# Ledger of designs, part 83: designed miniproteins, single chains, continued (2)

Each design is a single chain, and the fold is of that chain. pLDDT is the mean over its residues in the fold that is shown.

## One batch from the design tools (miniprotein)

Design m6872
Fold by ESMFold2-Fast:
Structure m6872 (fold): chain A 81 residues (1-81)
Amino acid sequence: TPTVEELRAEAERYMAEHPDDAAAREQAELALRAFDAYLETGDIEKAIEVVVKWAREKGVPEEAIERGAEALREELEAVKA
């Protein structure tokens, strides 16, 4: 199972490999924010809350926030286990 740091590095690589895919970049940016928040707090729910708040402030569409939060929660739970 990859560490949060490894998942963060993977998200950065994914953004670099898909520079022309705005949706992929948006999802990777949300993932990076969640991983950073998790590394700082150690709390999955707090990490998701921080990312959701940030994304809303940045004007990310609500549907994208919901999808991203769900995916990130699954990834963080897998790393936690």
Scores: mean pLDDT 73

Design m6873
Fold by ESMFold2-Fast:
Structure m6873 (fold): chain A 57 residues (1-57)
Amino acid sequence: SAEERKKVLQEIGDTLRRIGDGIDRGLAIARQLLAQGASEEEARKAMQEALDETMAA
């Protein structure tokens, strides 16, 4: 039905927005760590952890 289609599209939209927000947060954390003198390895690990948390939700 049109109502079911709206619900599915809303759920997909919400999921994509959440993933996008997670990516932006991960990048912001990585940039902040690098600005504070952290290593590239530390920045990459923090970004990966933020992405993993987003995907686990």
Scores: mean pLDDT 80

Design m6874
Fold by ESMFold2-Fast:
Structure m6874 (fold): chain A 85 residues (1-85)
Amino acid sequence: SSEMEELLEKIERTLQEMIKVAKFSEDEKALFEKLYQLVREKKEDKELVESILRALEIMLQAIKKNPVRKKDAVYTVESLVQQLS
């Protein structure tokens, strides 16, 4: 549980940093919040949660280097929400 709690905390921090670094709409921010809630429901699948964290970290670094990449991040999050729903 401690290890999963750390992974979930890292995901939450990464999503918050994405929101802070780039200008997202309220609808896009709600989408990020929905992803976080869905990931919490998958807390028994450590490999899946780690995979999602890695994808989000890559997207965050891409946005920091090129803000145009924020659209790619939104599409990635939308895809993950659909897969986890």
Scores: mean pLDDT 82

Design m6875
Fold by ESMFold2-Fast:
Structure m6875 (fold): chain A 90 residues (1-90)
Amino acid sequence: EIKEQMIKRAEKLGRTAEDLEELLKKRKPELDAEIAATKATNPQDAAKAQLVLEAIEKGTKVEELLKRLRELGASEEELESLRKMLTSEE
């Protein structure tokens, strides 16, 4: 859902995957603040969002990201949907 769609969006803007990762790194303080605000109402969702952001910035493999999300209580349906979006949505 996240890395594949972000890469496709970056390509549509004439950017590369590397440009997208650099942009995300520059916007990290704003994204961290949004995640912190979400943590006050939905701690699990905030933790999942934080893992995804870290995975994108560090180039973490999809399988490792899915494993960590499962440890945070993501449903098998959510993990299956995310895997499909990251590997074959289009």
Scores: mean pLDDT 61

Design m6876
Fold by ESMFold2-Fast:
Structure m6876 (fold): chain A 108 residues (1-108)
Amino acid sequence: MEEREEEERERRERLAREMAEIERRMLREFLEWQGAPAEVIENPSYADVAALLEANPTRENRIRLLELLAETAREMARLAERAGDEELAERYREEARALEEMIEELRA
């Protein structure tokens, strides 16, 4: 029992770390696309993304962020599926679909 609990904890911690890395890559890609300074790109945050969107609240910038979020949600769904977490995978697939619908509405 204890050995199984440790293995499950390690798997959950690994999944969380991989998901955090995917999120960090998404933030970096958006910041690089916006031409953010190297120091901001090295330590990306949602606050930096929000500040850039507030400074340049264009439809194009909003669509780009939503596209990156949808791609990230799809990657997280695949990662959760590989980890055997079907509930988490389905939630991310639903999030990706909702984001894709928002993109279509903004393009219309």
Scores: mean pLDDT 79

Design m6877
Fold by ESMFold2-Fast:
Structure m6877 (fold): chain A 82 residues (1-82)
Amino acid sequence: LKVGDILTIRTENGVVIKVKVTGVEDGVATGTIVEAEINGVKLKGGGDKVTVKGATGEVGAPVTVTSSLGGSRKGVVEAVEG
């Protein structure tokens, strides 16, 4: 996983987010949400900062996403592009 990669993550509540990676340290990626999909509707990302724990850059990896809006949710990596 590298800075500039885009992680596609499906959260446990069914929301799919795309995170542009801005930093990686010890399996923790920091990034910004560039796209979100809720109930099949694509929305442009609000640019909010997130921290993704367990982000090894592997498809199928379990992750925990913590948003600047105060939410923390489990998810799984569905795609890595970069």
Scores: mean pLDDT 73

Design m6878
Fold by ESMFold2-Fast:
Structure m6878 (fold): chain A 82 residues (1-82)
Amino acid sequence: PVPATPEQRAEVLAEADRLEKELREISSKLPDTQENAVKTVASMLLVVAAREAAWLGDLESARQGLEIVKEDIEKFKKEAEK
């Protein structure tokens, strides 16, 4: 893999922080069900894993994890609109 630059790592960490905030905000708008709670926690764990991968220099895995979180957030937004 191509070595991560400090700037690239900072960008990924900033995106992880942004997605964590979005995930917390959208989770408050979801119906209060155990299913939604489990899915939200799973997405939060992906943010944590992506943050750890970024600190280890694995930006590819970090970015992949954050893309999954983005997809999860879009699904949550659709559920909140139903």
Scores: mean pLDDT 81

Design m6879
Fold by ESMFold2-Fast:
Structure m6879 (fold): chain A 64 residues (1-64)
Amino acid sequence: SAEERRIAQSIMNLMEEKKDSLSPDELRQLGLEYIDEHVSDPEFRARLRAALDQYTADYRARLE
């Protein structure tokens, strides 16, 4: 949906904005807090959490 795309884009923008100032674990926590605040649908929450875990894993790998 348009709302789901807006939320996903907002999370990605937030991650990209903060990635240079936060650790991977802090970025993950920030993303989880955003998802908790803005997303009530359990299926969409699960998909966003999976995407966030992948994003933070990729970010951590680049720092190694």
Scores: mean pLDDT 80

Design m6880
Fold by ESMFold2-Fast:
Structure m6880 (fold): chain A 95 residues (1-95)
Amino acid sequence: DAEARKKAAIEELERLLEEAEKLLEKLKEGDKSVEQELAEKMQRIARLLVEVPDEELAKRVLELSEEAKSLTFLSNEAAAAISRAGAVALRVLEA
């Protein structure tokens, strides 16, 4: 059922966002080992936002993306993944 599928996707998005926010805090504290995991979660978040556009969750993704992009030591791959998630969030908010 489409409604049950959307609810499950929103719940997964919320969990991934909470995890990504915690990983960003660790990264800001100097734990660079979490960079790849953060990038992978941001890629999944971007895909879920396309499937279930939610304005409140999109705002959180955008804020997380902008904060993470302020970190000058990110790899090109991680920075690209985070930037893509932010771009998806912006499109949801513009709709």
Scores: mean pLDDT 84

Design m6881
Fold by ESMFold2-Fast:
Structure m6881 (fold): chain A 68 residues (1-68)
Amino acid sequence: MIDLRTIVNLINQGKYDEAIDLIEKEVGATLSEEDREKIINWLKSKLDTTHPLLLALELANRVYLLAS
């Protein structure tokens, strides 16, 4: 079970790679370097416009879709 609060905390610290690593462990898959970079750029674009918990949930869903 993904702890969204832990993901929020990592995002707030600018630890985007660590947040993605945590989600990858939960889904049992890894992203390509290119997909990881795309997700980080998307995440940075949403930091000021999206509720932190919703952003963490959307991040988890994006990792699930790309790692499928």
Scores: mean pLDDT 80

Design m6882
Fold by ESMFold2-Fast:
Structure m6882 (fold): chain A 108 residues (1-108)
Amino acid sequence: SMEVERAREEARRALEALLAERDAITGGTAEQLAHGREVMEQEIREIEENSRSDEELAELFRLYAELAELQRELNRLRLADPSFEESAEAAELKRRAEELEERIRRLL
């Protein structure tokens, strides 16, 4: 399915960006980044193995992409402002992440 392929590539792109940004923030090694990419590719394969329909696969990949982008935004905001973690905005973004994680869990 072209829809599944597109959703998977969007998820891969968002997750790769998240991994690279985390590595840069934490001073992680190239080896740690490479390992993160291997884990990501394994998770993508496991999603494909356990889902029965193209609609379920596309939805799962869309949720993973959305969660990765939200985690990237959280990381950027934390870097910009040390007080961000105690803000109402941080609480709301964390709630949205928890909702996405719950939706992913229900589909797995």
Scores: mean pLDDT 84

Design m6883
Fold by ESMFold2-Fast:
Structure m6883 (fold): chain A 86 residues (1-86)
Amino acid sequence: DERRRRLLELLRRAAEAAAARPEHAPVAEMLRALAEALETASPEEQVDVARAAASAARAAAEAVAADPELTRLLEEAAREAEALAA
């Protein structure tokens, strides 16, 4: 599924951007865990993982609001996750 692949790419890019700053290390770890969960999820699990990713990306975007690029990636990830979970 192209949408699932897009979400995986966005989660990984956001994790890399978060990892560049020590203050965002917990966000980077969470995003990596979500990407791994989505990659290994069965088709039945994908919707639940996508819902978790949407919620987590929204919360992370609010937490890192001072970083415009990371916020943009997280907002894109949240939109793709919401679409995948629908």
Scores: mean pLDDT 84

Design m6884
Fold by ESMFold2-Fast:
Structure m6884 (fold): chain A 70 residues (1-70)
Amino acid sequence: SVMATIAAEVERLRAEGVPEEVVRAIGEIVYDGVKNGKSIEEIEREAKRRLGERAARLARRMMEDVRAAA
C-alpha cells in the first residue's frame, strides 16, 4: 500500500539521521501529493519550495519507491 511504503521510507530516513521535522514533512508532502494525483515532478517541486534541495531529492526517492510498490 502507499501508506506502508511511505511509512517504511520514513523509518529509513530516520535511520539515516534525517531530522524528525524534515522526515515528517517529506512524508506528509508525498502522501498529500499521491492522494491528489500529483506527478513526481510536482511533489519534488513542493518539497524543494518548503524544505530545500536535499529534501526534494529525498521526496523523489520516496516517490520512486511508492511507484514501484503500486
Scores: mean pLDDT 83

Design m6885
Fold by ESMFold2-Fast:
Structure m6885 (fold): chain A 63 residues (1-63)
Amino acid sequence: MALLEAYKERAAALVAAGADERQILALVNEAMADLDAAQVEELNRFIGELYREAGLRFARPAA
């Protein structure tokens, strides 16, 4: 099932388009309804890597 990969592609497209933090958080909230906890953690890690590669900081609240 390619659902996690679809969310990763959407996240990459949003970051590349200069989407603000609210748009990224909305995507993650949508993913939380569709993905399990481990998949959401992987998506959040992937988004963090995208921001690191772009030279940006993604501030995540402490879990």
Scores: mean pLDDT 74

Design m6886
Fold by ESMFold2-Fast:
Structure m6886 (fold): chain A 100 residues (1-100)
Amino acid sequence: SMDSKRKKEVDEIIERISKMKKDVEQGKASEDQINKELEEISKKLRELGFPEERIEELRKDLMYAAKLIRSKDEKERTKGRFLFLAVQGEIITEARKLIS
């Protein structure tokens, strides 16, 4: 099972992703700011033992979700919101299974 320290590190990553989603929805995040935040998230995922291939997949999904939320189409914005939630759920689930 995930220990208290590891859970706090996961919670910090999820909070960063949630803030990024909110900033994108509010039009407050530039593409450069999103890329910088994704670099910090990638670093934290690496520290948790996520493999590089998986980190790249999660990064691409978050970038795609951000693009969808910036769409003028409400259906695409809804898809982007669901993709953010799916990535957060995958990070929580996978972090519980990773061996340090």
Scores: mean pLDDT 85

Design m6887
Fold by ESMFold2-Fast:
Structure m6887 (fold): chain A 70 residues (1-70)
Amino acid sequence: SAKEIAEVAKNTDIKVEVKKLNDTEYEVTVTLTMKDGTVVKIVKKVNTNEKSLGEGVSEARKEGLEKLLK
């Protein structure tokens, strides 16, 4: 739920890294670290012809937070 995602986000360090793979493709890596030492890493390819890098980062961040809930 949105409330659970917000609570997890408050207790999670979020690191975002972006790597260019080619002229239209980027690799977005989101690393989420909780206070208990749990680490979740999400790696996504973003095609800039389909969505912005910002949208890809937001989707990866949300997926990581959802994985920490389950």
Scores: mean pLDDT 80

Design m6888
Fold by ESMFold2-Fast:
Structure m6888 (fold): chain A 71 residues (1-71)
Amino acid sequence: MSKEERQKALQELREEIAASEEIDLVAVAERLKELGEDATAEVYRRLAERHGRVLSREETDRLGTELAIFG
């Protein structure tokens, strides 16, 4: 995957998270791992351990800084 394709996919994932009523943290972690973002995927897995697999939009908005880490 090119740098541009990866950045576009990461931006689209962020926009999907922001627009979603609920977010499946495990599914997001799997997508991040496919995009080569292993460290960020691990962050989402740890969030799933602390908050449960699915977060509401309200919960994702409150965790916005932590959930916006793509690096």
Scores: mean pLDDT 71

Design m6889
Fold by ESMFold2-Fast:
Structure m6889 (fold): chain A 93 residues (1-93)
Amino acid sequence: DKLEELRKKLEELEKEAEKAKDLPPEERKEKNRELLDELLETYMELAGLDPEARAQFREAFRNGDESLLSPEVLERLERLEEELLEEERKLKE
């Protein structure tokens, strides 16, 4: 099941994000960027689309198009992305 494989990938990314919080700022910034790139790749796998279509895919979900993805998996992706972006903001400020 493709969704189960993606859930395991999300679990791995979530664990790596938690570990990254304990790193020095320079290393944490690099790790956070890597995790954001991996999250983007996960979005691309779910959508079966290129990176440019990612934004359109996210907008479709915000409009309630559940046919593209399980709500559970997308909520986890958005939660992880927000967490990684918040960490990046903390490192800049």
Scores: mean pLDDT 62

Design m6890
Fold by ESMFold2-Fast:
Structure m6890 (fold): chain A 62 residues (1-62)
Amino acid sequence: GLPSLEQVKDAVAAYQAEKDPRGRRTILGIIAKDVGVSPATVARLADTLSPEEAARALLALG
């Protein structure tokens, strides 16, 4: 099933807090797989929006 809004929001927050580029890429891949969108879409939204706004947008696309 699709992840909850809170799960995606927490994952986006973890991505934004991560300092290691490889760690960030790993988190992007997990979100992309769980929501059913491309990693590029996750990165674009997570880099420009708050965690909650990004999570809402990602779930609307998935």
Scores: mean pLDDT 85

Design m6891
Fold by ESMFold2-Fast:
Structure m6891 (fold): chain A 69 residues (1-69)
Amino acid sequence: RRRARLEHLKAQLQENIDFLKEKIKRYEAEIKANPSKQQEYQDKINRLKEQLETAEAHLARVDAELAAL
């Protein structure tokens, strides 16, 4: 069933988004604790933000499909 599948996908995407946000916060805290590693951690944060943007775009698409049902 389309609705049940989209709701399941939404839950998985939200869990992934929460996980990515927590990882970003951890690396931001690491930059504060060790500014000499800023560039290395910023590269990691940038990659995580790209993944977060992709996941949020998927979530928005799923929400639009759910709203259209």
Scores: mean pLDDT 83

Design m6892
Fold by ESMFold2-Fast:
Structure m6892 (fold): chain A 70 residues (1-70)
Amino acid sequence: SPELEELELRRLLTQFVLDSEQFVLERALKNGKLTDAQIAQMQANIADLQARLAALDKEIEALKQQEKLK
């Protein structure tokens, strides 16, 4: 369905942003270039992205279950 395709695209984009943020944090930790405050902020951003991804997964699952019941 168009709604499912939109949610799946949003999930794909959210995953891309999460992967990019994790990559940047990992490289920065190895290089010692970030302050503790900057590291904490990036970790908080990653946690927020993970929570959004989990919420999208629940919406996608709920929509797929509705389609199976029809």
Scores: mean pLDDT 84

Design m6893
Fold by ESMFold2-Fast:
Structure m6893 (fold): chain A 85 residues (1-85)
Amino acid sequence: DREQQLQQLKQEYEQLQQIEASQGKSYGQGYQLKILLQRMKAAGVPDEQLQKTIEEIKKELEEELKRGNISEEEYKILLKALEEA
């Protein structure tokens, strides 16, 4: 029910804050990407659509890296998160 969903979201948010505080924002963003992909799988999104989402995120990360908005280290952290999902 919605109350259980809100409690789950609160726990995920608190976990995100701990990861960002201990490891940095890029690891927090990686955690958010993993949660997004896990939720899509749990919701029954087809593998083809999941792969399209992953490819779109990879393309956005490559564009951000090319523009200098993220570092090569941040890019690698986010790619690893996508691979682990």
Scores: mean pLDDT 78

Design m6894
Fold by ESMFold2-Fast:
Structure m6894 (fold): chain A 61 residues (1-61)
Amino acid sequence: SEEEKLLAEGIKKIDEAKSPEEMRDVYLEMVDAGAPESVLQALAKYLKEKIDKWNEEKKKA
């Protein structure tokens, strides 16, 4: 479906992001583009998990 495609694109862009700021910018671009609420909710959850992992890695470094 279109929603699955948008979610996959968002996840890919977040995975390719080099910082939490860049990851957040991906989410904001999807919001501005009018992505469906279902996609935005799933992407927000993924974003939080990615940022939490990034912060944990920074604490260990």
Scores: mean pLDDT 81

Design m6895
Fold by ESMFold2-Fast:
Structure m6895 (fold): chain A 83 residues (1-83)
Amino acid sequence: MSKEVQLEIEVTLGVLEIAIASLKTASEKQKVPKEELIKQLREMTEKIKEEATKHFLSQGQEDAAKELVERLEKKLEEAIKEI
């Protein structure tokens, strides 16, 4: 995998981290139930996975798509453990 493709993966993961932090903060302020927050985190991550998969597959980067999906899923599970 090229260094440019790895950078695209790292940037996408960073965007998910910011989105998770923002959603957690908003949910705490609005007293959203933990179960609803987890549902929203899963739905947001699924949308990112779909768009990222389309992007990398359109560029012939099947290995990058697979790695990004696995890393997004791991990041989501780590975020849920903190709730």
Scores: mean pLDDT 82

Design m6896
Fold by ESMFold2-Fast:
Structure m6896 (fold): chain A 67 residues (1-67)
Amino acid sequence: SAGERAGRALRALYEAGELSEEQALLAQGAVVRATAKGGDIDDIVAEVERLVGPEVAAKLRAAMEAV
């Protein structure tokens, strides 16, 4: 699912040192919120941008496109 893919990408970014613990937790909350509404990848990225910011959203999109 898009949510599962986003969750794995966030974990990979956190383990690579690309996200702080706070950014990772907030972004994971955004992924859960967007997927609960039946959102796709674009909806997930938009929710992450809204809650965490454009830098984290861009990193998440790039990580999901790379896998």
Scores: mean pLDDT 83

Design m6897
Fold by ESMFold2-Fast:
Structure m6897 (fold): chain A 110 residues (1-110)
Amino acid sequence: AAEIARLAEAAVAAARAGDLEAARAALDELVELVEKTDDKEAILLALDGALEAAREALRAGHLEIVEAAAEALEKIAEIGVKKGAISKLEAEEYIGIARILVGVAKVVYG
């Protein structure tokens, strides 16, 4: 949905800016909307948004935002399997990426 696209963009922008409160708010709302939607394309857009937010936060050095975005990515991946938007294998790949990004952030910035 258009709302999920706006929240994904907001999460990425907040991550790039280092705005932890804005990033958490956008990511939490993104997860909530994904739980309520059966639009598989919207779920895929939310996955891409959470992943990009985690990557931008990692590039910018914002450990707590990497952790928030990674947690959102894991939750959205689990919902994506439940709603048939992605396979279990694809979800495990997203969860693996989330864990790697947090691990790298903790080594470099923690």
Scores: mean pLDDT 88

Design m6898
Fold by ESMFold2-Fast:
Structure m6898 (fold): chain A 89 residues (1-89)
Amino acid sequence: SMLEALERMLAVFSKSNSPLAQEMAEILEEGIKEGNVDKTFEELEKLIDRYAQAVYDELSAAGKVEEGQRLAERIRAVLRELLEMYLKG
C-alpha cells in the first residue's frame, strides 16, 4: 500500500547522515503521522525543488550558471524517479 511505501522510505532515509535524506525523513514521519499520502508527496516534491534551487543558486553565485542549471535539472529528475520507484514497489 502507499502507507507501506512511505514507511519503507522512512526506514531508509532516517539512517542516512545526508541533510537531504534527513529532511526527507522528517517529511515522511509527519506524513505517516497525519495519514495524508498526497500531502506527503507534495511536500517531498517541494523539498526536491528547494534542493535543486539551492544548488543552482550556489553555482550561479560562483559564475557557473549553465552547470548549475544542468545539475538542478538532474537532481529534480533523479529524485522524482526515486519517489516513483518507492510508490510502485
Scores: mean pLDDT 80

Design m6899
Fold by ESMFold2-Fast:
Structure m6899 (fold): chain A 83 residues (1-83)
Amino acid sequence: SDIEQLNQRIDEARDDLTKYVESTLSSDPELRQSMLKMIDTAMDITRRTLTEALREGRISLQQAFDVVDTLVDGLRYEIDRVA
């Protein structure tokens, strides 16, 4: 289903961002933990919002993927900024 594809996309994005944080902030455990919590929170909010929008037929799967990609870009920017 579209919802299953969205969940997989978000899970893959979370995994990629987690690995990126672990490699980029390897020397700063406190900052790494804070960034990982920020990623988890952002991904959980996005999952709930986009799942509801898809379930209600308010957006397409491609629009949901575009939102996830924009979020990933923003989170990568913040990780790079604090590194």
Scores: mean pLDDT 89

Design m6900
Fold by ESMFold2-Fast:
Structure m6900 (fold): chain A 74 residues (1-74)
Amino acid sequence: APSPQERFGAALDLLDERLGPAATEAVLARFAERADANPDASVDELYEAGLALIREAAADDPALLAEIDAVEAA
């Protein structure tokens, strides 16, 4: 199975394709803020939290959310 970082990247690409670069940049900004707030978190824990941020951004698009779920299962 791909790493949390690889899954985050793939899910972020799906978000960019469907919702455009503004949605992607908003997720990346929140991801950076969370990393700064959690200096003791592992890289994997941060990317898992990043995947949750992508799901939040996709919450109003059930088809996109299903595609993100498939990436997490891969």
Scores: mean pLDDT 82

Design m6901
Fold by ESMFold2-Fast:
Structure m6901 (fold): chain A 92 residues (1-92)
Amino acid sequence: SSMLEQLKEEAERLFEEARRLAEEALASDPGTAVRLAQQAAEKLEQATRKVKEAIALGSPEEAEKLEREHEEAGRELLRAIGQAMARASRAA
């Protein structure tokens, strides 16, 4: 459905924004890294909400696929955010 497709596209965009922010955080000074990592976490939270909405609208097969994709993308992003925060903490 078009609504399911729109939610999936919105989630993908938000994941991409979070990934970019996390990458910038890893390349930034400690103060900037904390701010960017927090913004990445916010975008990841927004993406998670869109994925949950998409899951609610999809078939069981689509829901299972979205859950697997969300788990993978979320895990990678949380690692990057955590790495940026840990690096900033060690530099403080």
Scores: mean pLDDT 83

Design m6902
Fold by ESMFold2-Fast:
Structure m6902 (fold): chain A 69 residues (1-69)
Amino acid sequence: MSAEEAIAAVRRTRDQLEKVFDPKTAAAIREEFDKLEAELAKRDSVSTEELGQRVAKAVADGIKKAEAA
């Protein structure tokens, strides 16, 4: 998929997750998603498999940051 399509998918996923998590955890996940969007913006394309792995990692990293703080 294109970088634009990948960024749109990341934004949709972020919006859905904000409804599920508490504000502190949602904010930490948002920070990781913002970093992912910045990385994707530097690329022309990304595979669906890679995007899925990066999204999963961003969620996991966000949760860990919220728990550690």
Scores: mean pLDDT 79

Design m6903
Fold by ESMFold2-Fast:
Structure m6903 (fold): chain A 96 residues (1-96)
Amino acid sequence: SLEEEARRLEEEARRAEEEARRLAKQVGDMSGPRVEAAILGAVEAARAGDRELARFLMEEAKRLSPPEAQPLVERAGEAVERLWEAVARARELRER
């Protein structure tokens, strides 16, 4: 059903958000609070449907992070993208 599909997408969004927030903390411990704030801001932008702002904030997080944090920043960006996709699809289903 559309209701079950929307529920599944919201669960995927929640899991992606939890992963991104966990990675934000880990990256923050390595790169500082400004980078953590940028990743958390990207999560909020993705939840709000603002893909461009989410991408901009992840690019800033990548630019400000040391080489050793780059793999974690990349994983956080992937989680933020999954969050945006799940939220966008769930919204489309609820509008139908």
Scores: mean pLDDT 89

Design m6904
Fold by ESMFold2-Fast:
Structure m6904 (fold): chain A 77 residues (1-77)
Amino acid sequence: MIETPEQLDAEVQLALLEIRFVVAKMDKNKENQIKALEKIIKDAEELRASLPDSLTQVKADIDRLIEEAKKELEKLK
């Protein structure tokens, strides 16, 4: 199965956000971790808004990342 260029670009952007999330969770400085998580949530929400409704799976994966990042952020408060 060959993915469309638009779907592949969205999946690459999501993968980069997931890498940023892993790096943020490894940060031992609470203030830096909070700032990183807030930026990831913002960037993920912007990516989701830019995608067409046909990319339901990518949007679902972005929604999961946003939920996980928000849960990590709440643990730090």
Scores: mean pLDDT 82

Design m6905
Fold by ESMFold2-Fast:
Structure m6905 (fold): chain A 75 residues (1-75)
Amino acid sequence: MIDEEEVDVSMARMAITSASLIEDREKAEEEATRLIEKLAEKGASKEALLAAAEVAEELGFEKAAEKARELAEEK
């Protein structure tokens, strides 16, 4: 049960990290933002969205991090 929620958090972190592999930082940030929006549309938990925001912030994707925080606050 808890492990299932933890997997969702890990998947969110991995998705944002995979976007960082795009050499064009602007394109990487756009992809990270798109993935965050898709995660929210699929019903990602507040915890998963906050984890995505944390990873995006660590990677310097400020726009993606802000989007994830806004979506998390709506939960």
Scores: mean pLDDT 77

Design m6906
Fold by ESMFold2-Fast:
Structure m6906 (fold): chain A 66 residues (1-66)
Amino acid sequence: VPLPKAPLPPFSPEEQERIRREAEEIARKLTEQGMKPETAEAVAYTAAQLRAIGDQIDAELARAKA
């Protein structure tokens, strides 16, 4: 399944690992709430990526403000 290039800032390998760990934690929580594991994993990964993107946007905004 192709992941579009998207206008995403490049994530460092360390950030990608953090995203995976956060996704696993969120997926565990969603599965405990009754969500199917596969669905929980997809949703959690998306949420973790959005959080990382938000951090990147905040960093760029801080640079622009300076």
Scores: mean pLDDT 73

